# Ledger of designs, part 97: designed miniproteins, single chains

Each design is a single chain, and the fold is of that chain. pLDDT is the mean over its residues in the fold that is shown.

## One batch from the design tools (miniprotein)

Design m3373
Fold by ESMFold2-Fast:
Structure m3373 (fold): chain A 100 residues (1-100)
Amino acid sequence: SIVDLVEEVLKLIEEAIEAIKNNDLEKFKEIYRRLVELLSRIERLARETGDPLVEEVANTVLAAVTVLQDYLKGKISSEEAIKLLEELKKKLEELRERLK
């Protein structure tokens, strides 16, 4: 279900924050690849359902993937990346409750 996909994304965002705090680049790259795969699945579901809430989930996950890319490219600091990821995590938690 979309709720299960959102729960998996939330777990990966938490793991990404921990990887940044621990300076674990290999784990961070693994998490990035898994989030890109989940984004593709959620975007497909948004197209198939036409549900505006699923589309908003897809857009929020895309924003998270973009934060991870910017961090990997050195465009943003670890502090800024963590702050943005925590804000996106909160947004996804709110969207998850609306999907129930």
Scores: mean pLDDT 90

Design m3374
Fold by ESMFold2-Fast:
Structure m3374 (fold): chain A 105 residues (1-105)
Amino acid sequence: MSEMGRRLLETIARLLSEIPGVRVELEGDTLTITNLGDPIGGGALMRAAEFLSEIPGLEVRVEGDTVTVRVLPNAGELITEEDIERAEEELRRLRELAEKLKEAR
């Protein structure tokens, strides 16, 4: 896996692990995120899957309550610092939104 691909997956794992009701597992080039039955966590995870699927060099699969993110072979030239910064900003916003929605219930 490329250094950029690794940094992107590590950033995604760190930020998504902060969402309540979500389990995050990073192994090699693959990140597995599971919703533990929280509707707010589920909504945040689905929105995260949508924008992550727009990043070149990532393969995103949604299967029920589980989202799998994998770095594609030769993705190092496709994933940029800008992609990492965008992912960090969008995931931080989703975490803040999930926290606010949970406080309202």
Scores: mean pLDDT 77

Design m3375
Fold by ESMFold2-Fast:
Structure m3375 (fold): chain A 99 residues (1-99)
Amino acid sequence: DEKEELEKLKKELEELNSKSENKLDVDKVIENTDIETLKDLITFLKLSERIKELKEAGRPSEEVERLVTYTIAALKEGKPLSYYEENPERARAVAAAAP
């Protein structure tokens, strides 16, 4: 089960890495990173790709800023992005909070 989860995460990371201008050593990341951190990294990379798409589509900076804020909060607390769509004040507070 854990091995199957790692293989799935590796495939997702490789797909995201193929779209990125900055290439990661996927095998080294998999070897040196635990599953929970890998999931967070993949979530971050997916958001980075989405932000790029929104900018290329000429979306307002406010929409991009909201997406960034919600994702930072989601990564910090482990809540889904939909939670922060319903609780935008919490998303802003969590994203702004240091450590």
Scores: mean pLDDT 70

Design m3376
Fold by ESMFold2-Fast:
Structure m3376 (fold): chain A 75 residues (1-75)
Amino acid sequence: SSVREETINLFRGIALLGELDFLKRRRPEQAAEADALEAEIRRLVADLKAGRISPAEFSARLDELDARVRALLAA
C-alpha cells in the first residue's frame, strides 16, 4: 500500500543518516561528502513532511541518494 511504501521510505532515510554518521567518525577524509549527503537527505525528508514533494518523488530521490551513499562507502 502507499502508506506502507511511505513508512519504508522514511525508515530508509533514517538508516542512511545513521550510516553517514558512522562513516564520518571512521573516515574523517570523507566527512565533507558525508555532510553534503546528510543535508540532502534531511532536506528531502523536510520536503516530504511539508507536502512539497510526492511519496513517489521522495522514493526516486532517495534511491539516487542511496546509490551515492553506497558509492561513498565503497571508496
Scores: mean pLDDT 82

Design m3377
Fold by ESMFold2-Fast:
Order: structure tokens, then sequence, then C-alpha cells
Structure m3377 (fold): chain A 52 residues (1-52)
């Protein structure tokens, strides 16, 4: 039932919460530890800038 875009949105939310909690401290760390290809680096960097 979940479309492909819903998986991307779930990963974006996971990344945002990890930055807000201090679990990860850089976009590179979030990409390597929390997601395996989605979201893109630019989307992760955007979330990092919005949180910080």
Amino acid sequence: MLPYDSIVDANLEKVRKAFESGEVKSPEEAINKLVSGYPSRSEVEKIFNEVN
C-alpha cells in the first residue's frame, strides 16, 4: 500500500529526528548510518540546515 515516495519521507523524518536528538552530527554521518541511498545527500543537508 505504501508508495515509493512514502519510504523516502520516512527516511527524511528519521534523519530529522536524529539531528534534533544529536544522535548524528553531520549529513555524512546520517547518510552512512541511517539511510542507504535515499534521501539524497542534498535533502539530508537541507534538513541539517533547518535543524541547526
Scores: mean pLDDT 70

Design m3378
Fold by ESMFold2-Fast:
Structure m3378 (fold): chain A 67 residues (1-67)
Amino acid sequence: MSEANLAGALVAARYAKRARDRETVEQYIRTGESLANAVTDENLRKEGLKAIEEAREEALRRIEAEE
């Protein structure tokens, strides 16, 4: 079950990076954080949360550049 939650978090991170508006990015980030926090392995949970945080920063930077 942990691996499925991590996979879901990484999918959410990829969708956040491709999102066109801030609201959609934040929705994917919230979903990804929820899934990553459900990962019971501490190292995998940290990896998932890091991927979500990096995806948020990348997506918002891209949207700001396009404004």
Scores: mean pLDDT 81

Design m3379
Fold by ESMFold2-Fast:
Structure m3379 (fold): chain A 66 residues (1-66)
Amino acid sequence: MEAAEALREYLKSLGVFPDEVIDEVAKLVEEMIKESEKDPSRATELNDKAQERLEKIVKEIEEKLK
């Protein structure tokens, strides 16, 4: 929970993201960490998925902030 909690605090400190977006990003990070610990052999695959999902969220935020 530490990484997701730290990310949530960081995003809140920026003051530019809605709570819904912050919660979604934090949950994604938590799930990716749990999956990586559950199956270390899939670390590369999970990292790639996390990158794609995070980039998608960032683009949605940018679209809303335009």
Scores: mean pLDDT 69

Design m3380
Fold by ESMFold2-Fast:
Structure m3380 (fold): chain A 75 residues (1-75)
Amino acid sequence: GILQNIAEQLAKEFSKKPGATAEEVAQAIQLATQQALGSAYTQGHFKAVVKETAIYLSPSRPLLAQELLKLAEKL
């Protein structure tokens, strides 16, 4: 679905950015998820996309993926 496509796209983009932080990735996820869902956006949707992005990012950027999962647990 649309949220899975956002997660995959952002994982691909950030896999190519060696200096990217978990906070920068989370901000990009939040913006993309808000734009996609509009008034239907919830914190739960944001948390789900962060977790999904971490899964896609894990093979190329395991430490960044781990930090994203830690961030998601606080949401």
Scores: mean pLDDT 87

Design m3381
Fold by ESMFold2-Fast:
Structure m3381 (fold): chain A 82 residues (1-82)
Amino acid sequence: SAELEALIQEMERLSLQAYQAALAGDVDTARALLARMDAVYAQLRALMRAQGVSDAFIAGLDRAYQGARDAILAAIAEAEAK
């Protein structure tokens, strides 16, 4: 759906921005963007469930999202160690 596509595009944009902020040493911006990513992912997850997407597929996306989240957190931790 158009709504699902829009949320996916917003997630991709926020992920890139959060990672770039962390690499630039802007930890506060990176953390704020990560919080926004968590909110958008919750909306995406709820919409997928409402549209009948399988629990197994959503679990796969949960793992992929956690991987992306962990990468951003690692970049933040590296920036804070400088």
Scores: mean pLDDT 87

Design m3382
Fold by ESMFold2-Fast:
Structure m3382 (fold): chain A 67 residues (1-67)
Amino acid sequence: GKGEEALKEAAKKAAAVLQEERARNPDAEVTQELEVEGNVIRGTITVGDTVVEVEVDLEKGEAKVKI
């Protein structure tokens, strides 16, 4: 469904950023935090000094990825 497509798109974008940062700094520490509030999934992924914020609204089928 629309929310599933948004979640896949957000995951793909986050994975791409993670892969690029890991290639630049293979010893970088990776931490992640996931929060679910109703139909909204929020994730924060930190790779070294780079922070990736992800917000997916499953009801609206919208995804935001902020670096």
Scores: mean pLDDT 79

Design m3383
Fold by ESMFold2-Fast:
Structure m3383 (fold): chain A 79 residues (1-79)
Amino acid sequence: GLSAAELERNREASRALVDFELALGRGDLEKAKEYARKAYEADPEAFDRWMDRAIRAAEEAKDEETLEALREAREAALK
C-alpha cells in the first residue's frame, strides 16, 4: 500500500486538480495555471496522468479552446 506521505501528496494533488478543472470551466486561466502548479508540485505523476487524459478528451470533443487552455496551464506548471 501507499505510505502516509504518499497518501497525503495524492490527496493534495487531487484537490488541486479539482480546483484546476473548476477554474478551467469558469474560463479563469490565471487560477487554472496556479492550481496546475500546485498539483504538479504535490504529485507530478498524478498531474501528468490527469493532463494526458484531459487533453485526449478535449481533442476527441474538438474543443480547441479547452485544449489550448490545458496546454498553457501545463507549460506554466513545468516552469
Scores: mean pLDDT 82

Design m3384
Fold by ESMFold2-Fast:
Structure m3384 (fold): chain A 67 residues (1-67)
Amino acid sequence: SLETIEEVIEAVRKREFDKAQELILTRLSPEEQEKLTELLLEKARQNGAVLTADDIIEALEEVKKEG
């Protein structure tokens, strides 16, 4: 799962958001998907419902720390 999270981070870093979403839905565990969703919703609330690539990468790094 760590390798998969790193692949998602690289896709986001390259602004390949469609690929990042596909990797999240197909290769992350249900627990990792749920945690990522919660973190992204929290960041969106703090940032007026707008997420930057950096916000998404920070959320993915947080999921990685818990794996």
Scores: mean pLDDT 79

Design m3385
Fold by ESMFold2-Fast:
Structure m3385 (fold): chain A 57 residues (1-57)
Amino acid sequence: SAAEGRALIEEGARLIREGRIEEGDRLMAKGYLLLSQSGQEAEARELARRLSAEAMA
């Protein structure tokens, strides 16, 4: 679901901020896919872009 996708993306971003980059990246990818499948492709793109920028800071 869209809600599950968003939760996975947020959890993945949290893991990346904690230095668990590989695990966080995996969860974000799964969340992005789930959100896109729910018809929220634009939201998925925005979240992935924003959180990726945060992770690199």
Scores: mean pLDDT 75

Design m3386
Fold by ESMFold2-Fast:
Structure m3386 (fold): chain A 93 residues (1-93)
Amino acid sequence: MSLQQLLEFATELVSRGEYGLNATTPEQASPAMREEAAKYLEEYLRTGKAVVRLKRDPEIESHLLEAAVYSGALKLKVELREVSDTEAELIIS
């Protein structure tokens, strides 16, 4: 697993989970999305865990299933935690 693959994964999670958009590489993401993705990557590298806040939506939940498949290839554990009827947290460890 490379740092680049982790950054790509974090960028996809921020794009899909927080913004409801489809930016799958850092180069396709806005500066704000890249900053958030970098923040989650720094948290993961420092603590071994990152928590990404996301909006509950059937389409976003579908994207999270795809992200979970990708995380399995990276040997990451991804868990979804419900916070409210409108918000969830994606936990990466």
Scores: mean pLDDT 65

Design m3387
Fold by ESMFold2-Fast:
Structure m3387 (fold): chain A 68 residues (1-68)
Amino acid sequence: SKQQQALDSLQAWYDANKASLSAAAQAAGEALVNAVRDAVEAGLPESEIERLFRRQMRVFLAAVQAGA
């Protein structure tokens, strides 16, 4: 599915970049990946997965910005 492909891309990006992130940003990034994965596995509606992704992404970006 498109959601599974997006999740796989997010996971690959996170795995490639996590070593360059602060501990707080790593924790937020892992939470983002886990939340999206759990939502996809649970079969949540696409609109709900997108909303969850946007919310978790804001938390992740704030953690990245705070660690810079």
Scores: mean pLDDT 81

Design m3388
Fold by ESMFold2-Fast:
Structure m3388 (fold): chain A 86 residues (1-86)
Amino acid sequence: SILEEVRKKIAEMEEELKKMRAEGAPEEEIKEFERRKVVEITAEALRRIGLEFDKELIENDESLSEEEKARRIAALERAYAEAMAA
């Protein structure tokens, strides 16, 4: 679920914040990192919601062949992955 993915990302962020503190990073840098990560996690969750909605629309489109559905879903997943990598 998207909520489970968000929880996992928050836990990963908390571990990174712990490491930054252990390494003696300034508190201001730690707070800025946390703020940026929260924005990133939120944007990722919203993109994932959009991707799952679009995939469901394709999967339920009776005018498309199974081959065409698979091709379109693969293209969406590739576009999502490329956006996430940037």
Scores: mean pLDDT 81

Design m3389
Fold by ESMFold2-Fast:
Structure m3389 (fold): chain A 81 residues (1-81)
Amino acid sequence: SAEEFAKVAASLEAVIEEMKTLSEEDARRLTTWTLGRLLEEYGAQLSPEQRARLRALRDAAPSWSKEEAIAALREVLEMIK
C-alpha cells in the first residue's frame, strides 16, 4: 500500500543518514542487507522492471564504495511511489 511504501521510504532515508557515519565496509554491508530485505519483503509489490533493477543493485552492492551505495539507495527511494 502507499502507507507501507511511505514507511519504507522513511526507513531508507534513515539508513542513508546512518551510512554517512559508517566506514566503507560497514556501509557496503548495510546496503547489501537493506536491498536484500527490500527485495524479499516488497519485491512482489514492485513492477517486474523495478524488481529486476533492485535485484541488480543488490547483486552489485558488495563491490560498491560508500558513495555508490548511498547513490543506489537514493535510486531505490525514487522507485518507491
Scores: mean pLDDT 82

Design m3390
Fold by ESMFold2-Fast:
Structure m3390 (fold): chain A 67 residues (1-67)
Amino acid sequence: DEGKKRLKQANEIVDKLKPSATPLEVFEASQLVLQLLLDGKSVEEALKEGQKHIARLQAERQRQLAQ
């Protein structure tokens, strides 16, 4: 059940990101985090990459909504 373990790790990371992100941003970060974990990246590396991705998406979303 490696997939279930990785999915739970991804969900825990995503739950930490939810308070600061939209549902769509959380979903995109979740996909990235899960892929990194399945590729053998560490949980810490996946978490940091997910946080960075959400921050990038938020900046882009703010700009796009202002259009």
Scores: mean pLDDT 75

Design m3391
Fold by ESMFold2-Fast:
Structure m3391 (fold): chain A 71 residues (1-71)
Amino acid sequence: GKHILETLTNTFLTQATVQLLIAQQGGSVQDVENALNSARSARMLAELLTEELKERAEEIYKQAQALADQL
C-alpha cells in the first residue's frame, strides 16, 4: 500500500541524490544518466503521494538535466 510507495519513493530519491553528487564531482555521462533515471522514477512515484516529494524529485531531475545539457 501507501507505506511501500513512500519507501520506494524515498529510496529512489536517495539513490538519485547520491548519483547526482557523483556526477557533479566529475562522473561520466553514464553517472548523469543514472541520476536522471533514478530522479525520473522518484518523480513518477511522488505523483501518487505528496507535493513536497514531487517538488524534491523535480529539483533533483532539473539539476541532473542541467549537467546533461553541458556534456
Scores: mean pLDDT 80

Design m3392
Fold by ESMFold2-Fast:
Structure m3392 (fold): chain A 107 residues (1-107)
Amino acid sequence: DKAKELEVGAKLAEELSKLFKKVHEETGDERFGELAEKFKKISELLKEASKAYKEGNYEEGEKLIKEVEKLFEEMVPTWKEALEKYPELKPEIEEIYKKAEEEYEKL
């Protein structure tokens, strides 16, 4: 179910946004501020895409997914730099992804 998959993705993005907001507050590193804001927007777009798919508006859903893909592309350099400097965050990020993966498998 595409709509349920998008809801899992939205929750994943929301949890990553919360993690990066916390890290931004702890470190003062603006890269985490950028990542937190972008993942918050991704979560909102994925929630809107899920609603579009539930309503049968597949064209709008696909448009919103493409906006998410652009945000991911834009933040990849910042993501790589941040995780290279703070590799201790990788286990926390892996736990967030693992929880999302388990939710996807139950769909």
Scores: mean pLDDT 88

Design m3393
Fold by ESMFold2-Fast:
Structure m3393 (fold): chain A 120 residues (1-120)
Amino acid sequence: MENIEKLYEEGRELFEKGDYEKAIDYYQKALELAEKANADNIVLGKIYLELGKVYFKQGDYDKAIAYYNKAVELTKGSLDNPEAAQIYADALQGLINTYLKQGNLEAAAEVESRAIAPAL
């Protein structure tokens, strides 16, 4: 847990500084350790959410969508947990923002419908 959180925090600091390539490297290392440690879906969801955000900032919208979808899938079954619910909401907003950047209004509207009626 301590090593995963440290890598996650270092990745976030790099992201805030605009060093997206290094942020991805640190988040990827945090993800690999979390998977090996069989970490819970909230820990994995946090890392996938941040990877989605970094790829969005780089303009790699296909990767952003893929990572946001992974965060959604990991958290959709745990919406009674406030932290999981927040990751789910943030990942859906990331999907909406990414689809809007691509001009895919239909996909954005579909995600918005899921955000107001989370299933389930």
Scores: mean pLDDT 85

Design m3394
Fold by ESMFold2-Fast:
Structure m3394 (fold): chain A 100 residues (1-100)
Amino acid sequence: SEAEREAILKEKIAEHGPEEFEIEQLLLELGALARQQELNGELSEEQRRRAEELLERLEELLEKYKAPELYWLVLEALKAAIEGRLEEAYRLAEEAEKIA
């Protein structure tokens, strides 16, 4: 329900702060786009444009809030996956897991 979604949103903001919540949302949406690229071998023009917007916003937030190395590795892995560089994406994801 709408009330349940609102309650979950309020809880996440209280737990992580609004910036951390925005970063989490960006990572989830970028992850979905990366999976779409892997499954279909390509993104539509709309999906590619959306991915570029999300990647730019995520990079801005990571720089602004001096995010840990883990977040930057995840950003690079998502970027590689979205660009179809699957071997590099996999390698970066493994590196991110090692420091998580």
Scores: mean pLDDT 75

Design m3395
Fold by ESMFold2-Fast:
Structure m3395 (fold): chain A 76 residues (1-76)
Amino acid sequence: MKMSEEEFEAEVQASLGLMKLAIDGPRDENGRNKALRDSGVSTVDLLTGLLIDAGLERARAEELARKFAHDGADLY
């Protein structure tokens, strides 16, 4: 079902805030932010659920969720 635009924005911003805190966190021994990668994976799951609730198909929701978290999940 379609959720409100304001509610959707609030959830997305909350997830991005968590990712930013992980980015600013300490690096591991290889210079990679392990917390960012862990946060990125979790954020993908959360965003996928929100996008499905907003009326998107699962495959499309997963694609957009990965796009929002790509810097955290794929680079770190």
Scores: mean pLDDT 57

Design m3396
Fold by ESMFold2-Fast:
Structure m3396 (fold): chain A 107 residues (1-107)
Amino acid sequence: PAPVLSGGGTYAEGSTLTLTSSNLPAETEGVMWVRVAPGEPEEGLVANGSQTGAGTPARFTGSGTKTVQTLTMSGLTAADTATYYSAASVGADRPAVWGEGVEVTVV
């Protein structure tokens, strides 16, 4: 199995969005959230629940269980418009399992 993301779509500025990553491999040790904004490099957001990447806004939070993980983004701005991905870590000596991205547009 590979992560399946839901919660993509168009959202209003100032609203709250929750992305859900499901269908995680049974060996999942943690989930990393990443986005790619138009014309920008890949940016790490949240890993293993609450660990944030450099420059990740404090309004971003991760949570979840062994089978379902969520990324909650409050106070959405136009800068949050991006394709979002989740990757499941399944062991230190194995590549992470990536699912398909979901597009988020903030207007």
Scores: mean pLDDT 76

Design m3397
Fold by ESMFold2-Fast:
Structure m3397 (fold): chain A 62 residues (1-62)
Amino acid sequence: SEEEQLRQEAMRQAQQVQDDMDKEIKDKKYSPEEKEEKRRQMGLQLQRIADDTAERLAALRA
């Protein structure tokens, strides 16, 4: 279904964001404070994906 496709796409995007951030943190010599800031920025990106997906799912059900 279109709803399932949207949810799967959102999960894929969220996983990609997490994988890219983990790789960047591993590959770069970040301080603990810089790592915390990067994780915070990742959380904001994940929230945007969740919010956008919820809005699109709501539109499909309207």
Scores: mean pLDDT 82

Design m3398
Fold by ESMFold2-Fast:
Structure m3398 (fold): chain A 62 residues (1-62)
Amino acid sequence: SDAVAANTAHTRGLLTAHRDELRAKKAELKKKYAADPSPEIAAEIAKVDAEIAAVDARLAAL
């Protein structure tokens, strides 16, 4: 139905925006890691990578 298609498109938009925010956050963390290569920052990058992968999996399922 048109309503289901509209809801799917809306969800895709939200997930895409969230992915873009996570990618921007990863880029900033990589800059911080270049300045201060701490295990804590490396762990934050790995966490953001896992969150991006989860969003990509949700997008693929739509």
Scores: mean pLDDT 88

Design m3399
Fold by ESMFold2-Fast:
Structure m3399 (fold): chain A 61 residues (1-61)
Amino acid sequence: SALEEELRRLLAEYEAALAAGDEERKRQVDRQIRSLLARLGVEDPAAADRMWAELAARAAA
């Protein structure tokens, strides 16, 4: 879906911000990801669960 494609793009940006040590960009992208995940959870809960796990894994690294 377009929402999952946008989330995958934002997760890649989140990883890039983490690698660069860009805390401001990381927080900005995190807010966008969480907003889209809330919307995805209404449309496709299983896809949202997978994307939440991806975000958590990246945040824990």
Scores: mean pLDDT 81

Design m3400
Fold by ESMFold2-Fast:
Structure m3400 (fold): chain A 86 residues (1-86)
Amino acid sequence: MEEAEKRLIERLRKSGLSDEQIKELLEEIEEGLRLIVRGVTIVALRNNPEEAKEDAKKIAERLGFKEEIARAFEEVGLKELAEEFK
C-alpha cells in the first residue's frame, strides 16, 4: 500500500464518502485508467513501435497496468513482448 493511496482515501473520507463508496470510486477510476493505458499504447505502437515499446515499459514500471499493456502488445501482433509483462 503506497502513501499516496492512503492520502487519497483519507481525503475522500473527509469529503463524506463511505468506505464502500470510496472502494467503488477507486475501482471505477482504475478501470477507466486501464482502458486509457491500453488504448494509448495500441495507438502509439501502430504509429512508432520502437519508441512505443520503450515508453510502455516505463509506464508499466511506474504505474503498473502490465496486463493492459500486454493486451495492447498482443492486439498489434507483438506477442513475444506481451509475455514480458506477465
Scores: mean pLDDT 74

Design m3401
Fold by ESMFold2-Fast:
Structure m3401 (fold): chain A 78 residues (1-78)
Amino acid sequence: MEEIKKLLEEGLRNNDPSKIGEALNLLAQKYGVKIEGDIENLKVVEGSEENRKFAEEILSAVQNKDLEKGLEIAEKLK
Protein backbone atom coordinates (compact mmCIF):
# COMPACT_ATOMS: atom_id res chain seq x y z
CA MET A 1 0.00 0.00 0.00
CA GLU A 2 1.46 3.31 -1.15
CA GLU A 3 0.36 5.30 1.92
CA ILE A 4 2.05 2.89 4.36
CA LYS A 5 5.29 2.97 2.36
CA LYS A 6 5.28 6.78 2.15
CA LEU A 7 4.56 7.30 5.86
CA LEU A 8 7.17 4.72 6.89
CA GLU A 9 9.82 6.25 4.60
CA GLU A 10 9.12 9.79 5.86
CA GLY A 11 8.91 8.66 9.49
CA LEU A 12 12.19 6.75 9.41
CA ARG A 13 14.04 9.43 7.41
CA ASN A 14 12.92 12.26 9.73
CA ASN A 15 12.79 10.22 12.98
CA ASP A 16 9.10 11.18 13.22
CA PRO A 17 7.29 8.84 15.63
CA SER A 18 3.82 10.11 14.63
CA LYS A 19 4.30 9.15 10.97
CA ILE A 20 5.81 5.80 11.98
CA GLY A 21 2.79 5.20 14.24
CA GLU A 22 0.34 6.01 11.43
CA ALA A 23 2.22 3.70 9.05
CA LEU A 24 2.07 0.88 11.62
CA ASN A 25 -1.68 1.44 12.18
CA LEU A 26 -2.32 1.21 8.43
CA LEU A 27 -0.09 -1.87 8.20
CA ALA A 28 -2.07 -3.54 11.02
CA GLN A 29 -5.38 -2.82 9.25
CA LYS A 30 -4.17 -3.93 5.79
CA TYR A 31 -2.54 -7.21 6.88
CA GLY A 32 -4.97 -8.11 9.66
CA VAL A 33 -2.37 -8.04 12.44
CA LYS A 34 -2.52 -6.45 15.88
CA ILE A 35 0.38 -4.35 17.07
CA GLU A 36 0.65 -3.34 20.73
CA GLY A 37 2.95 -1.09 22.75
CA ASP A 38 4.65 2.24 22.20
CA ILE A 39 7.21 2.96 19.48
CA GLU A 40 10.11 1.53 21.55
CA ASN A 41 8.27 -1.61 22.78
CA LEU A 42 6.16 -2.65 19.78
CA LYS A 43 4.97 -6.26 19.46
CA VAL A 44 2.87 -8.11 16.91
CA VAL A 45 0.32 -10.09 18.96
CA GLU A 46 -2.23 -11.37 16.40
CA GLY A 47 -2.40 -12.20 12.71
CA SER A 48 -1.47 -14.93 10.23
CA GLU A 49 2.05 -16.36 10.58
CA GLU A 50 3.23 -14.83 7.28
CA ASN A 51 1.77 -11.39 8.05
CA ARG A 52 3.12 -11.41 11.62
CA LYS A 53 6.65 -12.19 10.37
CA PHE A 54 6.42 -9.36 7.85
CA ALA A 55 5.15 -6.89 10.47
CA GLU A 56 7.86 -8.02 12.92
CA GLU A 57 10.55 -7.25 10.31
CA ILE A 58 9.16 -3.72 9.92
CA LEU A 59 8.99 -3.24 13.71
CA SER A 60 12.61 -4.41 14.03
CA ALA A 61 13.74 -1.87 11.40
CA VAL A 62 11.78 0.90 13.18
CA GLN A 63 13.20 0.04 16.62
CA ASN A 64 16.77 -0.05 15.24
CA LYS A 65 16.18 3.18 13.22
CA ASP A 66 17.43 1.28 10.18
CA LEU A 67 16.16 3.45 7.33
CA GLU A 68 17.65 1.28 4.56
CA LYS A 69 16.23 -1.96 5.97
CA GLY A 70 12.85 -0.31 6.58
CA LEU A 71 12.68 0.94 2.99
CA GLU A 72 13.63 -2.50 1.62
CA ILE A 73 10.80 -4.10 3.63
CA ALA A 74 8.37 -1.32 2.62
CA GLU A 75 9.06 -2.14 -1.06
CA LYS A 76 7.57 -5.60 -0.40
CA LEU A 77 4.24 -3.93 0.56
CA LYS A 78 3.41 -3.80 -3.15
Scores: mean pLDDT 70

Design m3402
Fold by ESMFold2-Fast:
Structure m3402 (fold): chain A 73 residues (1-73)
Amino acid sequence: DDAFRQVAAMSVDELRELADSAAHSASPDTVARLRALVDQIEAATRAGDEDAKRRGQREFADLLVESSSSVGP
């Protein structure tokens, strides 16, 4: 998955910027979920929990793909 590979290569700061950029086009609920996932990835990174970090990165990438096809009414 290209989105996952891009997210996995990004720093926590870059992911936070990306989540903030999504506020211009995604629903507030989706943006809140993206921001929560950045916090989870940051916590996993600090703890050295590579499995939790990878799960967070995958969920973040999946939400980005989903949000890019979502058109709010």
Scores: mean pLDDT 78

Design m3403
Fold by ESMFold2-Fast:
Structure m3403 (fold): chain A 59 residues (1-59)
Amino acid sequence: SAEAEAVIEEVLREYRDKLTDEEIEKLRSLGRQLIAQGASAEEVRAVLLHEAEKIIKEK
């Protein structure tokens, strides 16, 4: 959905300065995969935020 696509870009924008370009592209791919599987905008946001924070913590 357009709403779920917007959520992907919104989350990636928040983490642009904290993650590498490769990590940002991995999160974008994950978000698109979730949308393809029928995930809601809220589910996409929750998963991407969790994964972004996990990547940061592992640095």
Scores: mean pLDDT 84

Design m3404
Fold by ESMFold2-Fast:
Structure m3404 (fold): chain A 93 residues (1-93)
Amino acid sequence: SLEKLEEEGENSSVEEQLEVIVKILESLGITLSEELKEDIRHVLTSIKNGTVDDESIAALERITEEVGLRLGSVTDLEASKARLAEAKAKALA
């Protein structure tokens, strides 16, 4: 049905964005937990739908804190910007 294809397309877009983020972070030596991946998916879905709740805000805070700390501990932040840009280009073609 048309509605099902639309819903699957919507979900696929969020999963594609999540996969790109995971690949970029993994290329920087950062492995995301399943819980953090769910937080990212939740935030992406909320942004896409234009609906933001307290859960989305909390998830964004957890993502920012955990990823920010791991980036700082693994790589120099300025050097990380160059590697992130390269990783993004490689992941997205």
Scores: mean pLDDT 67

Design m3405
Fold by ESMFold2-Fast:
Structure m3405 (fold): chain A 74 residues (1-74)
Amino acid sequence: SFPITVEVPGDSIEEGVKNLTEAVRAGGGTLEVVELTKDYVKFRLTTPSGTLDVEGKATVKDGVTTIEGTATGS
């Protein structure tokens, strides 16, 4: 596992995760939301090279959704 910080446009965690999902899809991957709360997110990222399980705290400020957590590769 390694630390990860993700910043995406969004005025809410839900909007940020939606925008992240679209960006991942545009890059040829898929993103599956496992858990989403007011301040926490857990998702699985699938790419041709493998999968990443990401979880962490989510915050929103000035139209940016920031996810700070850990990623585990498989």
Scores: mean pLDDT 84

Design m3406
Fold by ESMFold2-Fast:
Structure m3406 (fold): chain A 55 residues (1-55)
Amino acid sequence: SPLEAERAALNKELRALVDQLLAATPGSPEYQALLARIREVHARRKAVDAAIAAA
């Protein structure tokens, strides 16, 4: 389904972002940008998971 494909893409993006975060210097602008993006992707994944559960 399109929602399952989106969930898979979001999970792949989260993995890449976490790998980047672990390589970044804590407190750097890059680190803060990665945290902001991770929060955004988590919020989107939560919405997709809820939509899948409702279907």
Scores: mean pLDDT 86

Design m3407
Fold by ESMFold2-Fast:
Structure m3407 (fold): chain A 78 residues (1-78)
Amino acid sequence: MKEEIKKIVDEAVEEARKVNPALADQIREMGEKLYEAALESIEKAKEVAGEFLKTLPDDAVEAKNILQSALLKIIELK
């Protein structure tokens, strides 16, 4: 489970790096918090992912799509 979250975050960071290096750094920070939540439970990680999803900026469509995709994958984890 922790490895699955790390994989989703790592893929999002690599995708974001091609668009904007600063976005890649932001996704890494979000991933760190998601990984810490996963250390407690998968339910906690899903809650944190849901909160990040609600706070995504509307200004950067590509950035929002990359982050939204990663967060939704985490929420869908079993």
Scores: mean pLDDT 73

Design m3408
Fold by ESMFold2-Fast:
Structure m3408 (fold): chain A 100 residues (1-100)
Amino acid sequence: SLEEKARELAATTPDPNLRAAAERLAATLAPALERAKAEKDPEKSQNAILATAYGQLAAIEYLMGREELAEEYAEKALEYAKKAGEELYELIKEEIEKLK
């Protein structure tokens, strides 16, 4: 699961700031997805949360020099962002391009 991937990243990251980011992602993802079920558009909200989460994982992996894994997470981020809406898709695409 994405939460398990975030926890594994937190456990293996030597950078304390990247570790804190990964730990926060692991701790907040499941509660955020649960809250999204109560939103006006649950599917759009869930896709937005997943897009943001994968984008954060991609950023951490790029900063750690793990480009192949970062690209895998970046592709997932864009996939979910596209389902959440054009505005979020363009925002996440721009942020990912800045990491390369």
Scores: mean pLDDT 84

